# Designed miniproteins, single chains, continued (3), part 9

Each design is a single chain, and the fold is of that chain. pLDDT is the mean over its residues in the fold that is shown.

## One batch from the design tools (miniprotein)

Design m8302
Fold by ESMFold2-Fast:
Structure m8302 (fold): chain A 98 residues (1-98)
Amino acid sequence: KREEALKLYSEGVRAYRAGDYEKAIEYFKKAIEKDPDYASAWYNLGLAYYEMGKYEEAKEAFTKALELDPSNKIARINLAKVLEKLGKEEEAKKLLEE
């Protein structure tokens, strides 16, 4: 399952780099189906949703990425950025507190 998830994740990263965010989302979702604990796939799914302006979905994906890897500072920063886009500035501020 990990090899299949990694292959799908790599295709998603390739699509994301090409600016094909819809295709990236498809591949990251497929990677997560194969490995639901794939923190990097959840994180990049959040990035792709963010680029599409799908802030609620981006919030869910970044939240899951942080649950799986609480040390991912970049995911925390991006989650705060999404919360600001959703008008939740106080929640974003608290998330970035030490």
Scores: mean pLDDT 87

Design m8303
Fold by ESMFold2-Fast:
Structure m8303 (fold): chain A 86 residues (1-86)
Amino acid sequence: MTVVLILKNASPTTITGLALRAIGLELDGVPTEIEIKGDTLTITLRDASPEIVEEFLALAEEYKKKGAKVTITEEGDTLTITIDLS
């Protein structure tokens, strides 16, 4: 499964933390793409395990509890999680 995490209106600290986690996944052999455009972070994980999928869904739920606007869309083999921190 492909997981796409889009984090909008994020602080530099939040972007750095999630980018470091994504780099860790790449080092563990998960094909990972990281894109930073201003205050938007996009992480694409290809061939994510069920455990990684659950990790990112749990991350989305944590942000939702903190008042973020979270949108989750599944189409085919792609799960897209959008978190807006504005």
Scores: mean pLDDT 86

Design m8304
Fold by ESMFold2-Fast:
Structure m8304 (fold): chain A 66 residues (1-66)
Amino acid sequence: MEELEREILLALGRMYVGLGNLLAKRGDYKAAAEMYRKAAKLFEEAGDEEAAEEAREKAEEMEAKA
């Protein structure tokens, strides 16, 4: 993967995690889960398996609360 492309994917992933955290605090659990799932896919594309797993776990937690 090109370095710049990887950096963009990681930045977008972090942005979606931030949006998910904000939505979760507001009680929008379904929307929060969707944001975390998007973050997980971006982290997987970037090759950051640990960040992807953490994002998937957060999505599952939000789906359970929705």
Scores: mean pLDDT 85

Design m8305
Fold by ESMFold2-Fast:
Structure m8305 (fold): chain A 61 residues (1-61)
Amino acid sequence: MTVEGEGLALEAARRAAEAVPEATRVRVTDGDSLIIDVEAPTMDAEVRAAQEAARAYRELR
């Protein structure tokens, strides 16, 4: 499992990885725009991890 980001984006990526342990990579960047990059063994897990990262990031603000 690879988790990447800075500050609140890193925390959002960590929360997504905790919620979707099947994900192999979660990266969140929040510079000029919010960018979420997820790799997982299934499309369902990838979508769930991306949605969880976006939700966590919104809640952390």
Scores: mean pLDDT 81

Design m8306
Fold by ESMFold2-Fast:
Structure m8306 (fold): chain A 56 residues (1-56)
Amino acid sequence: MLYRLTPEGAFLQEMFGLPEVVTREQLEEAARRLDPGADGDQSIANLVKAGLIEEI
């Protein structure tokens, strides 16, 4: 599963060193850094809903 960072999500590259195209595992790592209490699946869904990433 691959995701692309949107222009709105470009700060994720700065904060977490993520590439423009990211794997699910990389996103789960970043999501836990943002909110350790959140589930990885829910965090990824929230990022997609917020328009910060998109599935490719």
Scores: mean pLDDT 75

Design m8307
Fold by ESMFold2-Fast:
Formats: C-alpha cells, structure tokens, sequence
Structure m8307 (fold): chain A 72 residues (1-72)
C-alpha cells in the first residue's frame, strides 16, 4: 500500500520523541519528559514494530528527566 505500518510506527516514535524533548527543554519540567515516556510506551504497545526505537527514546527521556531533577 502507499503507507507501510513499520515506517508509520517509526515516524510516530521519532515525532513523539522530538516533541517530548522540545517541550521538556522549554518548560524545564521533568513531568513533561515523563508524559513523553508514557506516550511512547502506548505507541510501542499499539505498534509492536516500533518497540526497539521507542525503548531507546524512552531511555533518553528518562536520562533527561533525571538530569533536570538533579540540576533543579
């Protein structure tokens, strides 16, 4: 078909990850990174093809949230 489910799954994870990073950076709020993590977990559950990419993105957001808590 014109759209591949795997390509859509990866694109959604990358977009969600980028949005979570941008919002977290602008708000300086660990809760925004945590919201992004929960959203990525839901995406991975709905799109199994994205699980590996989502897990890596989640780890990055967890590290960002932790660093922000330690600097605040």
Amino acid sequence: GPVDEADVAEALVLIAHGIALAIGENTKSPEEYEAGIEFLRRLAERFPASRDVAEQAIKELENKAKELKEKS
Scores: mean pLDDT 79

Design m8308
Fold by ESMFold2-Fast:
Structure m8308 (fold): chain A 68 residues (1-68)
Amino acid sequence: VSEEELDREVKSALGLIYLAIGKMDAEKGDYEGAIQSYEKSIELFREAGDEEGARLAEKNLEEVRKKQ
């Protein structure tokens, strides 16, 4: 694989990690932490070209924002 392809795969994997962190923070009631993690997840998925991942993170972000 090329360096560009590896970079995209790494960013997609990091996007999933931040998505999981955001979900855990939200479950604990840390909505600020969850928002930060989801925003980072969205950024990483978009940089990776992972539209599905970005949409999932955006959905979770919207749900957390509605809890306040």
Scores: mean pLDDT 83

Design m8309
Fold by ESMFold2-Fast:
Structure m8309 (fold): chain A 72 residues (1-72)
Amino acid sequence: SMMEEIRKLQEEIQKTLQDLVNGKLEATDEVKKELVEKARKLLTLQGKSEEEIKKQIEELKKELDKIAEENK
């Protein structure tokens, strides 16, 4: 179901973000790209507008860049 897919994506995104913040996973370009693609899919399934999706993805990219800088 759509709700099950939304929940699974939310859990995967939260897990990846937690592992990145905790230093268990390195913020490589590949990891950042995968996370952005999952976030876009989640926002699309939630019925967010194209404008809202762009805004939230830009904010996510900035957060991921900060995590990558802290891991140096």
Scores: mean pLDDT 83

Design m8310
Fold by ESMFold2-Fast:
Parts: C-alpha cells; sequence; structure tokens
Structure m8310 (fold): chain A 87 residues (1-87)
C-alpha cells in the first residue's frame, strides 16, 4: 500500500533506536507485499543494523530476509537467514 509506505517514511524521519528498527521492519514488509524484494531487503538490513541482539522481532527480521532472498533466487543467502531466524 503506497499510503502506508509514505506514512512509514514520514515516521522514520524522526524515529530513533528500537522504534526505528520496527518501522524499517514494517517498511520492508510493505515492499515485500508489492513484490519489491530488493527494496524489502534494504529495509530489513537497516532494521538489523539498528536492532539490539535481544530485540523481540529479530527472528522475524531474519525470516523476512530469507523470504525476500528466496524470491530473488538467492537460495544460499535465504538458507543462512532462515537458520538465524530459528535461533
Amino acid sequence: NEKKIKELEEELKTATGIVKADLYLELGEEYYKLGKYEEAIEAYEKALAIAPEDHPNLGKIYANLGKAYEKLGKEKEAEEYFKKAEE
């Protein structure tokens, strides 16, 4: 949804810390729904860069990275992220 992506981008302008990581996760999910898998990966990678090791959504970010890489035919990268999601 284009409207949701715009709203998330506006919130990202002022967000910091854990909230910013969660907003990037949501942004990645919205890009994934649109079939924009490369943009989804970029958003998820930004979420990972900010998220602490004990973040409750860390496994979800890894699982979503795996799904996006799988959609791009990058099976090795997908498998590595799925393994991280199981931890």
Scores: mean pLDDT 84

Design m8311
Fold by ESMFold2-Fast:
Structure m8311 (fold): chain A 65 residues (1-65)
Amino acid sequence: EREEEERRLIEEAREEIRRLKAKMDEELKKAAETLSPEELRPFVSESAARLTGEAIRIIGDVVDR
């Protein structure tokens, strides 16, 4: 059914976003333990920008207009 295919694509996108978020959480935790506050600020900003960009790309692939 079309609903089954749509559900599968949504679950795949969710899985990718979950993996991406888990990876970012691990990197942020390591950065917080190793970087100074001055170095941590730009790192957090860059990480947020990358996560947002990847999430938009994944969502774009799913909606496929």
Scores: mean pLDDT 74

Design m8312
Fold by ESMFold2-Fast:
Structure m8312 (fold): chain A 68 residues (1-68)
Amino acid sequence: SMEEIFKKVVELAKEEIRRALDEGLSLTEAVVRAHNVVEKKLEEEGIDIPLSMLSLAIRQALEEVRAE
């Protein structure tokens, strides 16, 4: 389902944001890297989602990581 795909994308984005922040990148740099890495991974798996959904998932992931 689209809900399950969204949840998967949020979790992938959270992993990439955490890695970037742990490496000392800024929040802006972490978000850009997460977007690019997640987009590439989805393309490699043949998963096509709207850019709006990817953007929402990245934003949700950032909010969840910042709440930690």
Scores: mean pLDDT 86

Design m8313
Fold by ESMFold2-Fast:
Structure m8313 (fold): chain A 78 residues (1-78)
Amino acid sequence: MSDAEEAERLIKRARELLEKAKKEKDKLMAEVLLSMAILALSVTIITNKDSEDPKVQELVKEARELKEEIVRESERIQ
């Protein structure tokens, strides 16, 4: 799998976890799902931080923006 394909897979997983968290009735479970999404995005950002591939750089930017959104959502649930 290319770095771009792996990054897209992790971003997709994070989006799925966010949607699952929004539908979750248990506050603690919702927080766990959001934490898992943040971890997936953090891995994507850290592993690709030095990438020279413009496609990967664009995906890292998307991952950073999505992570910030999920962090704000997590803080709102507190």
Scores: mean pLDDT 83

Design m8315
Fold by ESMFold2-Fast:
Structure m8315 (fold): chain A 69 residues (1-69)
Amino acid sequence: KVEEIEKLLREHGVPEETIRDAVGLAKKIEENKDNPTKVANLKTALALRLVGDGVPEEVIREVLKIIDE
């Protein structure tokens, strides 16, 4: 999951700092998967972080899809 997200973002030219932040958030989501409220808040934070750095919506959707698997 985390490795797939890292690879996807890198393939789309996302900056390494943004990739590190996204990976950190994805790890927190996995650690909190039994808490739906925390997962929802962390997914929102991840999406906003990627939007803020100009990551395309299609790439963000794929990241969230990987997390939901």
Scores: mean pLDDT 82

Design m8316
Fold by ESMFold2-Fast:
Structure m8316 (fold): chain A 70 residues (1-70)
Amino acid sequence: ASPEEEIKAAEEKAKELEAKGDYKGAAMAYVNMGLLYAKLGDYEKAEEYLKKAEELGEEELAKKARELIE
């Protein structure tokens, strides 16, 4: 799948998980979106989604993802 297709899948998954109240799962999907945006060279959106994952409680996973982008 292309990065754009993977982003769409992660976005749909995040929405599903938030609707179920699974904020941990949603945060993981947002980390995946951040990494995919970084692969596309969109570092502004990558940081936006990693920040959203931190707000949902996945601070350490978001930090590791930022280290991979740097």
Scores: mean pLDDT 80

Design m8317
Fold by ESMFold2-Fast:
Structure m8317 (fold): chain A 53 residues (1-53)
Amino acid sequence: MPPLSPETVEALERALEVDPSRAASVESAAMLRGAMGEPGYDELLRERSLAIS
């Protein structure tokens, strides 16, 4: 499991600070995890889509 870069951590922190509902933060986290090849990326995307429904 590769560690998060400082830039990635800053992006997550900004998303969490800006997003009061956290829906955008979930999508941002899913994109970052997908870029890192993390398992569960598809699950996070589906959870976000269902939450919007």
Scores: mean pLDDT 55

Design m8318
Fold by ESMFold2-Fast:
Structure m8318 (fold): chain A 94 residues (1-94)
Amino acid sequence: MSREELDREIAEALTAMARALVDTYGFKDPEAFIRIYERVLEVDPENAEAWLLLGRAYLELEKYEEAIKYYEKALELDPSNEEAKELLEEAKAK
């Protein structure tokens, strides 16, 4: 496996861990989450789940315009993601 492929595998594992933690505990520090997971997107920009979780972090900060942009990118990468569709509609209603 190349270094690039290994970095993507690590990014996917970190994203799965973040999903589980967010679903269980919510965002304890949304700003720190954004700083860390924006770096995940630099390694794996096609990670739809990371885009979705970052959108949720922006929503927690009441940054609705940023949340919308991240949800739209998540849907561009995974159009079948019903959660991203629902969250996008909710953010647009704000």
Scores: mean pLDDT 79

Design m8319
Fold by ESMFold2-Fast:
Structure m8319 (fold): chain A 114 residues (1-114)
Amino acid sequence: HMEKVKELEKRAEQGDAEAYLELGKIYLDMGEFDKAIEYFKRAIELDPNLAEAYYNLGVAYLAKGEFEKAIDYFRKAIELDPNLAKAYRALATAYYQLGKEDEANEWIKKADEL
């Protein structure tokens, strides 16, 4: 486990955006949301078109209860990859948490139509 993290850190230092994305996912799974956010932001600095990094950044903010920031990042992920069904469902979850049930239902409907 520690060896895998060290390998990813080395790759990330060499400019591998995917390595930053994977590091972010590891820390997200550990509940270390601020560290995950830092890694996902590094991934998008290297590759601004990584829809998956924006999606995971949204997931981290959602987990922290920062629903408006989560919405912004999920919208960016969908803008980059309109077929990313999980981002539509995550958007719906964020709207639902804000008490915006009509908006949440609209995004679920869009996900089901993909």
Scores: mean pLDDT 89

Design m8320
Fold by ESMFold2-Fast:
Structure m8320 (fold): chain A 92 residues (1-92)
Amino acid sequence: AEEKNEEGRKLFAEGKLDEAKKKYEEAIKIDPNYAEAYMNLGVVLYAQGKYDEAVEYFNKAIALAEEYLGVGHPLVLEIGAELMKLAVDRVL
């Protein structure tokens, strides 16, 4: 799962959003509880203007991170920050 997630991050850095999305989806297929892959997929969807889908994936990511890593984990806080950015963009 980590390998596909890292491949996706590299593709995202290159601006290859569709290719990055496929790698994150593959990471989720390998490990459905991999919270980072859900967060990264949400970021790609946000970059594509798919805000409603991005929010759904961020919510999945935070739920998984809270369940498996704990509510105070840095990843949970990072996902929450991304959700707050999305909320501001959607209410304006």
Scores: mean pLDDT 73

Design m8321
Fold by ESMFold2-Fast:
Structure m8321 (fold): chain A 92 residues (1-92)
Amino acid sequence: VLEEAQRLDEEAVRLGKEALEAKAAGDYEEADRLAREAVELARRAAELLSEVDPREAEGLRLVAEAYEAYLIDGDYERARELLARAKELADA
């Protein structure tokens, strides 16, 4: 469980960063695709961790919410805030 969740988390973070870079470059279609994949992986990782590591699961849930804010609302500022919050939890 932990190894699978860690792999999914690492992929979600990587795809999320790539999505933000694509959006900054003006490639909105690629950014949307990468963000959707990041949301799916982050939610899967959070589900696997929810009973084993609730704090890490919460961090991954925030990452998923951040990408949803980006995709659904187009609220990049809120997405950025949620990602920063998730990083704070990971660094604690």
Scores: mean pLDDT 76

Design m8322
Fold by ESMFold2-Fast:
Structure m8322 (fold): chain A 79 residues (1-79)
Amino acid sequence: SAAEKEAEKRAAESIKIAKSDEGERLRMQAENIIENSDNEKAREYARESLKLLEQGDIAGAREYLLKALIEDHKYLLKK
């Protein structure tokens, strides 16, 4: 749907801004979703992103953060 495509675009843009000191930026974004998102699924993906960061898996953390941002943005766009 159009809402899903817009959510994916916004999530990808948010991740691109985190390229400098990527691990710390990913952590900050994941913590922000856990604290502020009304979407439980988005919070679950954000927690998985943090676990992957603890393991040093930056690529995996990025993928789970993208999933969290997509779910969070889909929820906001449907309101």
Scores: mean pLDDT 75

Design m8323
Fold by ESMFold2-Fast:
Structure m8323 (fold): chain A 65 residues (1-65)
Amino acid sequence: LSPLEQRILDLLRAHPGRLLSLSEIAERLGVSQSAVSRAVRRLAERGLVATSKVGDTTYVAAVAP
């Protein structure tokens, strides 16, 4: 995983059972929302996170092993 992908995964695993928005993840990690969006797409392709879109907001949760 890239450093950003690993930080996102660690953040999600620290909040088990919670959905975090892309903007919330971006603000918590101090990175752009576009960088988070790209990293989350790669994590979802690996089966490590699940995403759900409600309106214009994308929510993310870690997938249990």
Scores: mean pLDDT 81

Design m8324
Fold by ESMFold2-Fast:
Structure m8324 (fold): chain A 83 residues (1-83)
Amino acid sequence: TKLDRILAAIAEFYAKVRALLDAGELSEEKVNAITAELAKTLDPEGAKVLREEAKEVIELSKTDSGQAILRMKIHYLEQAMAA
């Protein structure tokens, strides 16, 4: 379904963000690049949802405390999506 495609794109987005966090390479530029690539696979509404997720990630990426919150958020989202 359309929802399944959007959820799959969000899962892929957060998997890539997790990899960047673990590597110590998380940046606004890299998040925007991932977002642009994944948005190409979605319709306009799905792309808007992904861009809002990316905006949140970019804001959290700006501080060490924000990155810690982001790690926790990704962990809970991955567990929820696996259930």
Scores: mean pLDDT 83

Design m8326
Fold by ESMFold2-Fast:
Structure m8326 (fold): chain A 69 residues (1-69)
Amino acid sequence: SEEEEIKKRIKELLEQPLSPEVLEELLRLQTEMVKRSLDEEERERAEKGEKELIEELNKALEKVKEKEK
């Protein structure tokens, strides 16, 4: 599914050295994931998996913001 591809891509990017390009891609994927959640027909299925990914993404974004200082 697209949700699984987005999760996979986010995890791959988190393993990369942080750069402006990586940050931009992470933000783009976060936006796409939120948009996908809103547009998905199977919201119930998305709810369980999305929680853990959002937690991981938020932790990663905090680390990126720290480096952008």
Scores: mean pLDDT 69

Design m8327
Fold by ESMFold2-Fast:
Structure m8327 (fold): chain A 61 residues (1-61)
Amino acid sequence: SEAENVAAHGRIAGQEARKLGLEEVAERAYEAADLARQGNVDEAREIVREVIKEIKERAAA
């Protein structure tokens, strides 16, 4: 389902953020995964999008 896909993306983003030492970003990513599992898919997707942007910016630096 879309909720399961967003939750999976949030979990993966959280793991990637943690590898980069971005603990706060990782926490937000895991919170988004929880929101997706609760059915708040649109809010979760927005948070995952912001988290991925921050991870990419950090990885490019």
Scores: mean pLDDT 86

Design m8329
Fold by ESMFold2-Fast:
Structure m8329 (fold): chain A 46 residues (1-46)
Amino acid sequence: SLEEELERWAREHPYTSDPIELTKRWLDLYGTEEQKKKFEEFIKKM
């Protein structure tokens, strides 16, 4: 799932101070509109 991929990506970048913001940047560069929307929904669940 997208959540699993994002969690793995964040775990592989432990020196990152703000994984949520970096994930948003990653999605802006490589993700689709649907993936961005799902990530936004994921953040709301946190």
Scores: mean pLDDT 71

Design m8330
Fold by ESMFold2-Fast:
Structure m8330 (fold): chain A 98 residues (1-98)
Amino acid sequence: AAAAERQRLKDLMLEFVKEEAGLTPEEIAELRAKIDAAPSLSDMLRLAVEYLSEKLGIHPFAAFILLMDRLARQLFPDLPDVEALGKLSELIRELDAA
């Protein structure tokens, strides 16, 4: 179960960055390779945020909020925004502790 949840989060991070930043197939392959080499979901999230920040020309914190909001909505569509963000943060922590 944990491995499947980690893969789901990886795929959602890549899909969101691809859609939001308009990545080419080559850029998607580069980001996927970096994410696949990352030791934790927190490191994957950091890499996705850095990439999104650079591509959109926005502050890393703004890129972080955009990514977390999108992920929370995809994983917990029936929860209010604050609760969905809390649940996502908890899920990332639990998966990184496993």
Scores: mean pLDDT 80

Design m8331
Fold by ESMFold2-Fast:
Structure m8331 (fold): chain A 68 residues (1-68)
Amino acid sequence: SGSALLSVIERAEEKGYSIREIAEKLGLSPATLSEVRRLSKQGFSAAEIAERTGIDPTELVNKLLELL
């Protein structure tokens, strides 16, 4: 589910990171991260988001947890 990614992004924003800075840490464009976040908010599964965007939200969660 996208809930884990949403929680980790929210924590990063609470630490003062912008969506642009979070995207940079993940090696993504801000537009790509915003699309993944949007799909997560709409209730798409990690597998569905990966199929639509080419980005696995589970890998993003793991990378953000290591960088924060």
Scores: mean pLDDT 82

Design m8332
Fold by ESMFold2-Fast:
Structure m8332 (fold): chain A 81 residues (1-81)
Amino acid sequence: SQQQINSFISTLDNMYDGIVDMYDNNAPRDQIRRAYDNMRSTGDIGIDIMRNVYHSSDSDIQQLVQRQQQVDQRVRGIIDS
């Protein structure tokens, strides 16, 4: 449903904001990496469920994949290793 899609997007955005906050507050790099790994796992599982279980439209899946890719690229810029 649209509500599930919106909730998923909000979850990813909140996870990204948390990673940025960790970086800005000089959190240990291993903590930032764990948050990043959790975000990636959450994104991958969510997209897989939306695509293969709920049969979301191709346009909705593309929107989610694009959002995940954009967030992933930004976080990679923060991680030094």
Scores: mean pLDDT 78

Design m8333
Fold by ESMFold2-Fast:
Structure m8333 (fold): chain A 115 residues (1-115)
Amino acid sequence: MEPILTLRIPREELGGIEIELAEDGTLHITVRAGSTGKSVTFTIPAELLDREAMRRALLEAIEEALKRGLLSEEEAEELRRLVEVDGTSAAGVLARLLAEGREELARFLAEKLNE
């Protein structure tokens, strides 16, 4: 699939975020952690480009991760605060988790956003 537009938003702590907009309106987002060099890629359907819908989907993914025992209630509260209070994007949350070595949790959240 040929991307229409690729945006690179490098952040010192993240190592980089690459965003590609496909012809079908989906976004392909690759998030890298600067400290570990690890990355995850997820696809956002056009309907989730709405910030409110994306925030809701991310919060639902966090709740499901908590139910599966992938994170503690304290970690879930911190992530909910980042999303709801600080307005942190899905890419920002994933980059932070990768930087903290939480690759499995980051991958789970990315996979949930792709459903």
Scores: mean pLDDT 67

Design m8334
Fold by ESMFold2-Fast:
Structure m8334 (fold): chain A 89 residues (1-89)
Amino acid sequence: LSGRERAVSAIVAAEIVVAAALAGLLEPEEAVEHLLAVAREFADEEALREVEELARKLREAILAGDKEAAREYLRRAAELIERAAEERL
């Protein structure tokens, strides 16, 4: 698997964990830490800082049961991680 393919697979796993937290099967902190672990592996320092802020907002959205906000923050974090994992042309 390429670095990008590994990043995409890890992001899909993070999406499953976030969905489980939204369903009340996991604590929000566990979902946030899983997303941050993916970001630490694949993102550069700048992207990681942005994902940390999105992860904070994601935690608040999960606690509020706001599925739409949680999906939006997760989508933004995923885009940042994927872009950091790609080689620039």
Scores: mean pLDDT 81

Design m8335
Fold by ESMFold2-Fast:
Structure m8335 (fold): chain A 96 residues (1-96)
Amino acid sequence: DVTLSPEEAAHKEEIERALYFLRKLLAEGSITVSKEEMEELLEDLKVTLALLEKRLAEDPNADREVLKRQIELLRKTIELIEEALRNDEPVIPAPP
């Protein structure tokens, strides 16, 4: 049972969707989705990023190295989705 902040608990579904997507993306190397699904994933990833950045800033007991790696992965994935949306491409590549 992981203790979540009230703000993290309020966004549990967005966090779970973001983490599921990241695991699938890393396992498959790329994911093909609709533009609407990309926009929804982008919002879920941005919410998750903001919460992890807040935890890195405010939680002295957090594993800072793990959080920094997760934040970097999220930032790179967000950039790749934004690029796919700009280019009207249905394929999201995994970050290198």
Scores: mean pLDDT 79

Design m8336
Fold by ESMFold2-Fast:
Structure m8336 (fold): chain A 63 residues (1-63)
Amino acid sequence: MSMLREEIERLRAEARERVAATPDPEEAARIRGQMAAEMLPLLRELGDEAVKVAEEAQEEALK
């Protein structure tokens, strides 16, 4: 099983705490943007891994 899901959730939690600690709405928007950029490649990798796992499971089911 992929651990990428936990890493993504940790990034989301950290970004939320940083936004909550920031009184400046412009900085809050920048933090949200940075979080989205950091998460995008991890989400893509998670998607690719899920497809491979599903393909392997289907091949085993046909044996």
Scores: mean pLDDT 73

Design m8337
Fold by ESMFold2-Fast:
Structure m8337 (fold): chain A 83 residues (1-83)
Amino acid sequence: SDAKKGEEYEELAVRYAREGNEEKAMDYLSKAIGYYTKAGDQDGVKKAGERFKEALGERGVEVVTRDVSRKLIEIGDQIDKEL
């Protein structure tokens, strides 16, 4: 299911964020969000974003990045368009 794929990509995004591979982490986060959005799972989208920020925080990385903030805004816009 799309929700299950969202969860699988979320776990990959969190893993790569903890490893410091920001490029793969962002790619998998985008995929997770895309699948949760297709499933209409707003809670999954929010959870994925929160877990990603927490994983970056565990590494002492600055959580407020322009790319993360922009992606969260884009998610909100996509949810509005699908409702």
Scores: mean pLDDT 72

